Designed miniproteins, single chains, continued (5). Designs and how they scored, part 38

Each design is a single chain, and the fold is of that chain. pLDDT is the mean over its residues in the fold that is shown.

## One batch from the design tools (miniprotein)

Design m17387
Fold by ESMFold2-Fast:
Structure m17387 (fold): chain A 68 residues (1-68)
Amino acid sequence: MSHAGAGAGAGAAAGGADGESAERAWKQYFLGSVEGGLEKAREGALEGGANEAAADMAAHGSYSGLQK
């Protein structure tokens, strides 16, 4: 039960290949006007098809990368 490292790596790799899905999940999240909290936003992003990296960004910030 401690072999989560491989899963985390797979999640990041899938995120790279599934970048479009993550971006679409972000749009669906905004268009759906889903808002309840940072924790719920993170979980919603994962459920919407986003990766862990995208969900983590939602928890620690949102448009931090919007500006260079």
Scores: mean pLDDT 51

Design m17388
Fold by ESMFold2-Fast:
Structure m17388 (fold): chain A 94 residues (1-94)
Amino acid sequence: PEPLGTPEEQRQAHRDVAGLAERVAKAAREGKIDEMVKLSTIAATVAGLLTAVDPRLLPVYRLIVEAGNYAEKGDFDTAAQKAEEAARLARSLA
């Protein structure tokens, strides 16, 4: 079934991406750098794979990647903002 199967499966996938992005933002704001890096990698991988089935997630994937890039520069406030924007956008697709 295209793009992700049933409408419920599509909504669950969007919720899962949003939840991961929310956890990245929380870890960044709490200074949990190791957790943030691990969650950011998982979120980017999941969102990236899902863009092959639902291209509407491409902006979400890009925001998660940007969050990781800002974190690498030590800008955790901007990293959190990018992750929060990704979560909001993913929630809007659910």
Scores: mean pLDDT 79

Design m17389
Fold by ESMFold2-Fast:
Structure m17389 (fold): chain A 81 residues (1-81)
Amino acid sequence: SLLERAEELVLEAQRYLDQGDYLKAARLAYEAKRLGMEALRRGEDVPRAIGVVLAAIGLQFEAYLGGKKAGDEEAVKEALK
């Protein structure tokens, strides 16, 4: 399902964030957010979809902060999507 894929992407984004790969984390978090928002638009398990979107936004924010500190301009740009 969309939500299973989004949850997998959230876990993968967290792993890259923990490794200091802010660009990869930002890209994966953005994809997770898109899939969670798609699930919300379809009315697919709304509470679970909200949880995924919020987790993805949090990961984007962490990637933004880490990217800024590291001088990774591409990560900062991706995290703001």
Scores: mean pLDDT 91

Design m17390
Fold by ESMFold2-Fast:
Structure m17390 (fold): chain A 60 residues (1-60)
Amino acid sequence: SMKEKWVKEAEEVAQKASDLGDTELALRAAQAAKLIRQNPVEGAKEAERVKKELEELVKK
């Protein structure tokens, strides 16, 4: 399902943020993954924000 894919992507963002030492960003991504299961639309928006912040840290 799309929801399961979004959860996986958010979990990968959490892992990458953790690997970079950004614990707060990692926790936020993990929370977004949980939120996707309860409220997919709001959770996906939260995950997208966290992903964008991670990309800005890495790629700019």
Scores: mean pLDDT 81

Design m17391
Fold by ESMFold2-Fast:
Structure m17391 (fold): chain A 56 residues (1-56)
Amino acid sequence: SEAEELAEKALEAGRAGDFKAAEEYGRKGVQAALDAGNLEAAEESQRKAVEGAARA
């Protein structure tokens, strides 16, 4: 939930060209997933961040 919200904010910041905000939101999203013990969600958030950057 929190990790998903942060991942969405990272994608929006990336689309707006604010890569510093995208990086911060992505980092917080991974941390939130890890705090919840959800390693799969953390890996998914990382993969989406890389794909977003490659598409930009």
Scores: mean pLDDT 71

Design m17392
Fold by ESMFold2-Fast:
Structure m17392 (fold): chain A 41 residues (1-41)
Amino acid sequence: MEEFREKQKEIVEKMINTDDPEEAKKLYDEFLKLRKEYGKK
């Protein structure tokens, strides 16, 4: 859980720091993939 939260925060921080909407969308997709990887059962 902790490792997941750390990775998630890193992605979010990159999203808020980017000036590029395309980069933000890419990071959002990575965020969703991260959620699926840790959310799978």
Scores: mean pLDDT 74

Design m17393
Fold by ESMFold2-Fast:
Structure m17393 (fold): chain A 79 residues (1-79)
Amino acid sequence: KKDEELFVKALGYLREAARKAGLSDEEIRKMLLDASNAYYNGSKEDFLKVVKDWADKIIARNPEVKPLADKAVKYAEEI
């Protein structure tokens, strides 16, 4: 229930950060697939790790998106 709302918020911020950082549609699809797979088929720790790993990659491409990427990580941590 609440975990799904946090998941949707985490992916929403991660997607906006990726789009603003200039990731391709293919890279964004891979990111969303990796995160969704970790959430539905892995542990909470697996999901958080995937979100953090993608957030770091996105920030490395464009540091201006850090506030959006940090929000994605924060919502993932609250699950």
Scores: mean pLDDT 86

Design m17394
Fold by ESMFold2-Fast:
Structure m17394 (fold): chain A 91 residues (1-91)
Amino acid sequence: MKLYRATLRALDPEAARAAQPRVGDRVEIENLKTGKKVTGIVTRVRSPTEFEVLLAGDELKVGDKVKVRVYDAQGNLLGEFEAEVVSVEEV
């Protein structure tokens, strides 16, 4: 399986701050343009509104609008917010 690293910027800064994503949190990301979903892990928190995630699929492109659902290590939903894909690279 190919892995991809994406940088996401929250379009709703208040919702992103309320979710408080942390390194190791799980993410479910839905591409709002295609309806496709990918899962991943938060690998870096650059700011309360900008995050790096490692994804198990290539369903995201730079400029796409996405819905992000953040879960803790126990599977509890921490929050949901819309974001823009700033960068994507294969790892």
Scores: mean pLDDT 85

Design m17395
Fold by ESMFold2-Fast:
Structure m17395 (fold): chain A 55 residues (1-55)
Amino acid sequence: ATVTLTPLDDNTVVLTVHEGTATITLTDGSVVTLEKGERVLDLSKIRSISAEVTV
């Protein structure tokens, strides 16, 4: 997937998914899948971010 992370102030980023899907793993072990679009994320609640690449 093609993704952009735009940092805001403090512990907040905007994740923009341009193509494909991105997967976010939260600190409690929850997994959130994001399709094309924008989401505001709190970095204190995020363990990892992964994007799938189709080649």
Scores: mean pLDDT 71

Design m17396
Fold by ESMFold2-Fast:
Structure m17396 (fold): chain A 77 residues (1-77)
Amino acid sequence: DEEFVKEIAEEVKEKLKEVVSEEEAEKIAKEIEEEAKKMLEEGYSKEGVRKMAEIYLASVIAEKLGKDPEEVAKKVL
């Protein structure tokens, strides 16, 4: 589902722009897009893919800000 993967990548990119450079945000969003495609091809649900992307996003933001990943996940999810 191309539209679903595109929407997830765009959401990740927008949220990352506040914490990392635009170039880095684009790179990470592309990595999330590739992983989302792979998970869908392997039969994972769309909800599972979205959760993966949001957890990964929270982890990256937490690392850049020096915060707990669980705390950041509550804000971005």
Scores: mean pLDDT 76

Design m17397
Fold by ESMFold2-Fast:
Structure m17397 (fold): chain A 76 residues (1-76)
Amino acid sequence: SAEEELRRKAEELEEEEVRLLEELGAPEEAIELARRALELLREAQIAKLRGDDERAAALAAEARRLAEEAARLIEA
């Protein structure tokens, strides 16, 4: 299904991005926030596929907030 395909690809990309951040020496707190943001983005995409636009928007907003926090810690 499209949902299963999206989940698999998102998980692979999430693993790659986390590994890259670890290799670049990003702070552990930033890596944890980035991981959570990617998880929420995956959940938002799945919610969107299910037609739950409200849930998708809320999850995407939370993911953005966590990603901004992670970026701030990396740049600090």
Scores: mean pLDDT 83

Design m17398
Fold by ESMFold2-Fast:
Structure m17398 (fold): chain A 95 residues (1-95)
Amino acid sequence: SSLESVLEAIEKMMEELGVSPETFAKMYLALSIKYRESNPVTAEFYRQIARALAEKAGVSPEEMEKGLTEEDIKNYIALRKELNKKLLEMKEKKG
């Protein structure tokens, strides 16, 4: 499925960026919350990613969501944009 392919890509990105599964889980959970009303299909996809990553981190997705403030959500959305830019730079540098 597209989800499995994306999860494999994210695992490689975590390794290349040195970012923890917990950080990626919180980032995708924040994206899921952000897009819940405007794009439910994309929000659900991000939620599935967040759940898989939270399980790898040994953290409950429910507990993780309860710990996210509105400021945290905005910060994690900004972090994703920065990480996407860094991934593009790494890809351009090595192919």
Scores: mean pLDDT 80

Design m17399
Fold by ESMFold2-Fast:
Structure m17399 (fold): chain A 83 residues (1-83)
Amino acid sequence: SKEAEELIEKAEELAEEAERALKEGKYEEAIKLAGEAKKLALEALKEAETLEEVQRAIGVAIRAIGIAIEAALKLGDLSLVPE
């Protein structure tokens, strides 16, 4: 659906911003951006009407979780990983 596509695109943009923050050593910002990306990806999954939309939404969610875990490990606090 158009709503799922828009949510996926926004989630992908936030995941890219999270990766940039992670590379710049802005670990708290990376966790926050990854959390927002995961949230939008999960909302996209609820609105998904095609297998492609489902796969893309899940892919972004996994990517965001990975970024958050790496950033949290750099900070020494895994409790900061978004739920």
Scores: mean pLDDT 84

Design m17400
Fold by ESMFold2-Fast:
Structure m17400 (fold): chain A 75 residues (1-75)
Amino acid sequence: SSAEIQALLSGVLDAGRIAAQRNPEIAQEIAQLYRKMLASKDRDEVLALARQIAELTGKVDPEKSAELRKLIDAA
C-alpha cells in the first residue's frame, strides 16, 4: 500500500544519512538509487531498488539494513 511505500522511503532516507557519516561513496550510490525510487511508477522496480539500497546499507550498518529488509517485506 501507499503507507508501506512511504515507510520504506523514510527508512531509505535514514540509511542515506547514516551512510553519509560513515562512507560517502556508499551514500552517493544510495542517493542515486533513491532518486530512481522516487521517479518510478512500478512497485516491483521500487522494491528491487530498495533491496539494492539494503545491500549497500549492510556494508555500513547491518542493523539498519535488517530494518530496511523488514520494510521491504511489509510492502
Scores: mean pLDDT 87

Design m17401
Fold by ESMFold2-Fast:
Formats: C-alpha cells, sequence, structure tokens
Structure m17401 (fold): chain A 70 residues (1-70)
C-alpha cells in the first residue's frame, strides 16, 4: 500500500529515473494493485512539478505504462 507508493516516488526522484524505468515501475505497481499504481503515478507527477526534465520523464513513463496495460 502506502509504503510501496512512498518507496516508488522516492526512487523516481532520488535516482532520476528515465521514462522507461518509470514505465516499468508503474506497470509493476499496476499489476500488483491498480489503486497503488494510480496513487504512485499521481504523487510522482505532483513531486516532479518543479523539475521540468523529471516531469517529462514521469509523464512519458505514465503514458507508456497505460499503453502497455491496454
Amino acid sequence: GQELVDEAVRAIVEKRFSAREIATLFLSLFYYDKQTGEEAARRAIEVAAKDPELQRAVQEGYEEALRQLA
């Protein structure tokens, strides 16, 4: 639950994940639990708001994860 969301968001921000790494992470969370995946994506988008490079990576990763879930 919440611990997985916190760890995922921390990894994205502190390790400065690429869009591909973020997509893989979000896919793993969505497969584990849809609400956990959605919450992680929401929080990642919020915390990346002040970092344009990370914001683009989070947005691209999220869109790629959704494409692969369809």
Scores: mean pLDDT 84

Design m17402
Fold by ESMFold2-Fast:
Structure m17402 (fold): chain A 57 residues (1-57)
Amino acid sequence: MIGEILQQAIDAKRNKDEKAYEEYLEKLAELLGISKEEARKMVELALRALAAGGAAP
């Protein structure tokens, strides 16, 4: 599901694993039918929302 892959992308970014982060961005982009750059922006927005709303790792 989208939420699951989004969470994995966030985890990869926190782990400083650019390769894993990039792979999850591609998966997210494929699921949503959008560009990798749009997927990246979505992950960044979700990361900010998590930090503001509950900071759930």
Scores: mean pLDDT 76

Design m17403
Fold by ESMFold2-Fast:
Structure m17403 (fold): chain A 117 residues (1-117)
Amino acid sequence: SLSLTESGGGTVAAGGSLTLTSSYTGDLSSVVRLGWFREAPGEPLQFVASISADGTTKRYAPDVAGRVTISLDNANKTLTLNMSNLQLEDTATYYSWALLSDGTLVFGEGVQVTVVG
């Protein structure tokens, strides 16, 4: 019943900023955390950021810490990843996710981010 739909991908110059959003439907009562993974060509799926379902606790991967901010708007049912000072290595498909209390991960379809220098 929970679904995630992303927007806000695209091409950006190195040093630029980009905001990814994910609109969710359904109830967050069974959700523990929401976040973002990314998958670069030829690389494994990598953790980017997460936020608790109540919005109070945030976690960031060390390689993006200080350059990304995650936020959750429960009233508008929107998960946001704001990215700044983008690097060529940030080029990837970005997937929003939700972790359910039973351990199930629900993923969005992904959005492409391309950083050019």
Scores: mean pLDDT 88

Design m17404
Fold by ESMFold2-Fast:
Structure m17404 (fold): chain A 65 residues (1-65)
Amino acid sequence: DEEFENELIKSIDEKIKEAIEKGYLEDMLTILKEALKLYEKAKRSKLVEYLKKKIEEIEKLLKEK
């Protein structure tokens, strides 16, 4: 369901912003990587593409330490 996937994406975006502000971005990265494996197995292509992009963005941000 595309509508469900869009709402989930918005929720994840909000949680990532909170993780940046509160300093648990590394924990968020772990959670997103686990979610990616789950959705890859489920063949949820839109969520997989979104999660890969967000994981890359977070990894780049963390490498700037």
Scores: mean pLDDT 81

Design m17405
Fold by ESMFold2-Fast:
Structure m17405 (fold): chain A 70 residues (1-70)
Amino acid sequence: MAVEILERALREAREALEELRRRGASPEEIAAAERVVRLLEEALRRARAEPLSEEEAKRLAQAAVAEAAA
């Protein structure tokens, strides 16, 4: 169910991005949210190509958020 964990994270990230755009957030905030979405899409692509544990999927989702914030 690693794919499902990443799909949920991606859905949440996309919803957050849409909310930021709707309320007129700063370009920096929007860019950060876009990076999270991009990293989660890449993680999901990897999870579909390789068997991942649920714990590994959670780590990838957390790493995507951390990298976007850095």
Scores: mean pLDDT 78

Design m17406
Fold by ESMFold2-Fast:
Structure m17406 (fold): chain A 87 residues (1-87)
Amino acid sequence: AKEAVEELREAIKEAMKYPNGLEILKEGAKVIAKSKNPEAQELAKKALASDDIGEVAVLLIQAAQIDPEAGKEAAEVIRRKIKEIEA
């Protein structure tokens, strides 16, 4: 659980260095929105509705604490999007 949240926190920090960081974080939110946990789904949907990158980051971390598996998948998607931009 702690490792998954930490992986997501690092991925978020890296994404925030890019001009389209908000868009990258919302790709992670789309993944968590598919979670089987209703509370994690609700937090991810709030993140998708927000235009504040700091709010989106906090909501993603909270969702990952509730569903660490979805949080880990979101971190992987965020890192993949960053690699696509760097290519």
Scores: mean pLDDT 85

Design m17407
Fold by ESMFold2-Fast:
Formats: sequence, C-alpha cells, structure tokens
Structure m17407 (fold): chain A 58 residues (1-58)
Amino acid sequence: MEEELKELFKKYDKDGDGVLDREEFGKATGTTGSLGVLMRLYDKDGDGVIDFDEFKRM
C-alpha cells in the first residue's frame, strides 16, 4: 500500500523536490473541483505544497 503511494507520489513530483504543489496533488488524486478544500485539510503549514506524510493520509 505505501509502496504504491510512494511510486505515485514520485511519478507526479516532477521536480523531485519531495513535495507536490496544488496542481501535482490534483493530478495524483484525480481531484480538480475540491482541490482547495483538500489542500486546506492536508496542508498543515498552509505553504501550498503537500509532502509525502500529508499525501499518504489520503
């Protein structure tokens, strides 16, 4: 399960910087309409990016 999420995360992390921005996160989750709500829920710091720990909560 985590292996699949880690591969998915790396696939959409184009820069290899270890975080997903809003657009990359939307592509990884297949969510376009409620991205702002999901970002607010998982982005604890409000910095506009999702790290792997936040991503795997999905």
Scores: mean pLDDT 69

Design m17408
Fold by ESMFold2-Fast:
Structure m17408 (fold): chain A 111 residues (1-111)
Amino acid sequence: MKEPDIEVLENGVGVLEVDAGETRSMTIKVKAKKDGDITVHVRVLEGEATVQVNGQTVAENLKPGDVASATFKAKKGEIIELTVTVTNTGDEKARVAVGVSSGSYAAPPPA
């Protein structure tokens, strides 16, 4: 992974444990050090989960080993708040790993 062009202010990585039928959230705060993309990654370790980021559904009914990601545009000096909401849709405890990365390659858009 390339060296990150972001400064993590709060919760750059975490594990959420969510009981059956429950919903939990985690807020990640990052400062962009340059213009580019910030990507949130969610990996299901146990159980089944639906994932939202900032109220938008990113993936539904993820199973163990599945990964979902959401990418957000950032400007240099911007502080971005990313709220990851995990809903356990299964009948057993779910465990999910959450992290952020910088996807800021200074590549021009494909036109």
Scores: mean pLDDT 76

Design m17409
Fold by ESMFold2-Fast:
Structure m17409 (fold): chain A 86 residues (1-86)
Amino acid sequence: MTLKLTYKNLDEDEIQAILQEAEAYRAQGLDVTVNITGDTVEVTIGGLTVEQAVGEALRAIGRGLDGDEVKITIDGDTLSIEITKK
């Protein structure tokens, strides 16, 4: 299963924190792709079980601060979470 995490309207410190987490996933041997466009970061993680993908998605949502918008989409083997910071 593939987990796609999209974070929008980030500051520089938030971008750096997300990049550090992406490197932690790579250290576990997972297939991780990161794309940065301005204040938007997309992290795609392949090779997950359904349980792992759901757990990581919930963790990403739980990182949100007051005023975050969250969108969840499931399409085939891909779970997509889009988080927009206030």
Scores: mean pLDDT 78

Design m17410
Fold by ESMFold2-Fast:
Structure m17410 (fold): chain A 68 residues (1-68)
Amino acid sequence: MKEEEERRRLEEELKEVEDRRREELGRRWEAILRRHPEDTDRASEEILRARREAEEEASRERRRRLEE
C-alpha cells in the first residue's frame, strides 16, 4: 500500500482521538472542579494529572497505529 494513504488514515485517526480527548478533558475538569471547589490547589493537581493521563493515552494510541 502507499504511504500516503497510511499517513492520511493516521491523521484522521489522530484527529478523532484528539477531539475525544478534548471533550473528555473538558468534562473531567468540570467534574474535578465540582468535587474540589474549596481546594483550588488539589483541583489543579487533579486536572494536571487527568491531562497528563489523556496525553499518555493519546501517545500510546498513536504509537500503536504507527506500529501497524
Scores: mean pLDDT 71

Design m17411
Fold by ESMFold2-Fast:
Structure m17411 (fold): chain A 109 residues (1-109)
Amino acid sequence: SLVEDILNFLDAVINSDWKTVNKLLGNNITPEELLKEIEKLSSKPVFDDLVGPVPILVSMVYIYLKSKGITELSDEELEKIVKAVMEKYKIPESLFEKMKKALRELLKE
């Protein structure tokens, strides 16, 4: 499923499993290139009210979706992805609406 693929991608990046990262993205990206893109995205104003790992996690989700040509998500798909990421990485439920908004705004760009 899309959710499982996203969670596998996030785990691969966090664990520096670059073979799995490249396999899941379907391209040959260097760790330096991926980390620079994450830094660039996570510095955007949409993340100004978000702290800790949240901007980085949402940026990684966006990078994965973009790599697959996914530019639009239904509200139901968006909520499923955000909830799954929050549950796996123990993000407080109080950040749910802010995370949804941040991912939605990135997808509009």
Scores: mean pLDDT 85

Design m17412
Fold by ESMFold2-Fast:
Formats: structure tokens, C-alpha cells, sequence
Structure m17412 (fold): chain A 57 residues (1-57)
């Protein structure tokens, strides 16, 4: 559902932020991939996902 997708987006952004702060390049790549997949399935979330990738990826 869209509500579940929004929660998944929030958790993915938090994960990407932590991965970036910790210098975990593999986790950064995984987080970017998850955000891109969410953006493709839910276009309404695309802007927020892309903003997070630009800021933290």
C-alpha cells in the first residue's frame, strides 16, 4: 500500500543516512537501490527518494 511504501521510504532514507555517516559503501549502494525501486513503483515518492539519494548518496 502507499502507507506501507511511505514507511519503507522513511526507513530506507534513515538507513542511507547511517550508512553514509559510517562510511559503509556497500550499505550506501543498497540504500540507493531500494530508494530507486520505491520511486519506480510509487511515482508520488520519487521526488523525496531522489532528494535523499542526491543528499546522502
Amino acid sequence: SMEDAKKALERAIEGLKRAKEEGDEVAVRVGIHELRELAEQYPELREEAERAIKEFG
Scores: mean pLDDT 84

Design m17413
Fold by ESMFold2-Fast:
Structure m17413 (fold): chain A 55 residues (1-55)
Amino acid sequence: SMDERKARIEELKKEIEKLEREAVRTYIQHGDTEKVNELIKKIKELEEEIKRLEA
């Protein structure tokens, strides 16, 4: 349903926000570029799912 789709999009947006905060923290505190790249890849996958749901 439309409401379930909106709820899923909001859930995905919250997950992206958490991953973005983790990526910033990881970069600043550890300089771990490999871990940051992993987090960016996950964010991109979630953004693609949002695009599919918004289509």
Scores: mean pLDDT 85

Design m17414
Fold by ESMFold2-Fast:
Structure m17414 (fold): chain A 70 residues (1-70)
Amino acid sequence: KINVFKAIKLFKEKHPDGRISKEEFIKLLTEEFGVDEEKAKELFEKYDKDGDGYLTLEEFKKVVEDIAKE
């Protein structure tokens, strides 16, 4: 189970510029929340709407809320 508040707090603390790279995102989800690396990769690609290799804070919130519902 993902704690949405913890995920958002860690994002803001580690990424104060408001964006997270694919590599950083995968590390955060696998190390802090026990998400499979392949699942983390799929989630990043699903929510990276611009294809720029980054998620914004708003896109990241949508990802963690989606995981928390399952």
Scores: mean pLDDT 78

Design m17415
Fold by ESMFold2-Fast:
Structure m17415 (fold): chain A 74 residues (1-74)
Amino acid sequence: MELPVKVKVVDAEGKVLAEGEFKTNNIADALAESGLVTKEEAIRLLEEGKVKVNGITVFDPDYPLKNGDVIEIE
């Protein structure tokens, strides 16, 4: 996979919380690199169904991110 991956992190109301290029393509590590949560917190949010990618709920911490993906945290 091509790195870095450029993604945007938003809250449940669509407010941008973080945006940037990450050295990882998986969702849990990208959330940790954003500085919003730890990797352990990101995994918990995913397990609780609190994370969406492009409007689709994601439970897998190894979910592969692509350039332009929008991550929503509830």
Scores: mean pLDDT 78

Design m17416
Fold by ESMFold2-Fast:
Structure m17416 (fold): chain A 106 residues (1-106)
Amino acid sequence: SQTLTPEELVEALREVYEERLAETDNPVAKRLGEIMLEVTEATILGASDEEVEALAERLRREVGADDEQLEALRRAIREKDEEAMKKVSDFLHEKALEEAARAQAA
């Protein structure tokens, strides 16, 4: 149950994410966490079409998101589609696990 405004919820989540990002020495994991925060903020507060497309291009370049995953991102932010939000979250979590495995193998 949320008694917070959307803006207050975003600030609370930002504090938690920033604390967790400060605990990691892996710059790729830090960038993935920053992307996850930006997606979460856009989903809660909404974003302009230009902001959504900028975030989509970032996911394509930095994490290799395909057209299906980018369309899920657009639906998650524009329509607040819970299933689309889950697909984006699952994809970013998978990329974080892949990077953690790569870092341990190096």
Scores: mean pLDDT 78

Design m17417
Fold by ESMFold2-Fast:
Structure m17417 (fold): chain A 55 residues (1-55)
Amino acid sequence: LEELKRRIEELEKEIDKVVEDWKAGKISNEEAAKKISELGAEIYRLRVELLELER
């Protein structure tokens, strides 16, 4: 459980970094959208797994 929570937090921090880089103009809209989509999908998958383990 703690391992999954830690991984989710790490991925959320990566999304924050992508958003900051995008706002600073360091990455393109396309690159930001792709990275956020991929990270968001991974977070969703881990949250579903966490929910199933808590049943």
Scores: mean pLDDT 81

Design m17418
Fold by ESMFold2-Fast:
Structure m17418 (fold): chain A 147 residues (1-147)
Amino acid sequence: MLEVREATLEDLPAIQRIADRYAQRESKISLEEARKVYESLKDVTKVFVAEVDGEVVGYLVVDLVGDTGVIRDLAVDPRYRGKGIASKLLRAAIEDLKKEGIKVVELDVLASNKAAIRLYERLGFEIVEVIEDYLGLGTVYHMKLEL
């Protein structure tokens, strides 16, 4: 059965495994460092996990900045892609953030990532800024959703 919930410390090894292999990350951190980061940021960062039959198969990270939720990372294990897991993670997070009084959700996405852009547009996100040649990585779209 597919479930979406907030992450616990016990989920960090699975989140780290997915992040290290499948997320667009600049650097790999140790599990001990990841635990310290989670504990230090838990009041200003929400982490959601998608679980299938007891296995964590995707996660979503959202930073809380005033009345704004900033999506920092979203990854789904390739074995589980195409099953709507990223859409369920985003919907569950958006519903949770609304209950906490968040007014806006925002993110940055590479213009080359057409699959992610189509996912965000289907959820009501709009492109509000185009950043050309962001740090030599190419064009980035800044997207927003009002809650």
Scores: mean pLDDT 86

Design m17419
Fold by ESMFold2-Fast:
Structure m17419 (fold): chain A 119 residues (1-119)
Amino acid sequence: EEAQAFYDKVVELINKDVKVGDEFEFTTAGRRYRVLVVDIKKEGNKKILLTVVHAEEDGTVRLEVAEVENGKLTRILYTADDLPEALRQAGLDEIAKALGIPRETVEKRYREAVERLEA
């Protein structure tokens, strides 16, 4: 459904040799999205992408961590807007662990990306 169509577009963008700071716009299921690549961790044939996604229709902004291997989306590790505040704090810790960076760094990069997309 909508989620599958969205992730199909994300996979297309990931396969285009994306870089940190790259911004993309696409439309799927009648909704427009802006995506900012915040961080990329490369591990052999795998990439872990930290992205911020802004949905123009409702102004929703979310943090996503996606794992890609051999040009395929293998899993979505986390989406921040799916959780209450207490669980978002726990989710940021898991994102930090997956990327191998401090939790405070994830929080800072998310905040900066949100400000950039809302500007």
Scores: mean pLDDT 67

Design m17420
Fold by ESMFold2-Fast:
Structure m17420 (fold): chain A 92 residues (1-92)
Amino acid sequence: EAKKYYELGKKYFEEGKFEKAIEYYEKAIELAKDKNDKLVAESYLNIGKIYLAQGKPEEAKPYYEKAYEIYSKVLPEDHPYVLSLKSFLESL
């Protein structure tokens, strides 16, 4: 169920339907909380990417921070995702 909403979010993001993409990513987060940390982190990352695509880096930042918080707890500190998110947040 959560994966289904995540895939719908990706589909609408690829179609440029940003509000629908965010809606489905938020539904994926709601269903995946405390059950699938990676899917929650990936959903936050994609919401952040949508705000960046809309030219809203300040609105994107808190979503990247939420993804970083989750990834830093479940992945090694030297993992490419953790390092790239840290570097990105420091560049904003």
Scores: mean pLDDT 84

Design m17421
Fold by ESMFold2-Fast:
Formats: structure tokens, C-alpha cells, sequence
Structure m17421 (fold): chain A 62 residues (1-62)
């Protein structure tokens, strides 16, 4: 079960990754998005894959 703080962080990360990708579809933007996902994973004590799956669900529901 995710805490309220973890959910908020995942939502913030999802919006940041989406904004970066929409503004700049370059390789550099993709690299920045991946780095943000990895940093969020480290902060929340999750795997990057788990964070990516949670972000995908958040973006699909919004």
C-alpha cells in the first residue's frame, strides 16, 4: 500500500515526465525523463520499473 506522500510524489513525477516529453521529443528529453524516474525510485525505495508502471497508470487515468 502506497502512502499519501508516495502517491503525491509519483503524480508529480508523472506530470514532469509528461511535460518534458511533450515539450521536447528529443533523445535528451528521454534521458531526463528516465533520470527523474530513477531519482523518484531511489527516494521512494522502489525499483525504477515499479515507478514507471505507477506513472503509466496515473497518466492513463488523467
Amino acid sequence: MLSEEQKKKLEETAKEVEAIGMKDPSEEAREKGLKIIEETAKELGMSPETVREQIRKILAEE
Scores: mean pLDDT 75

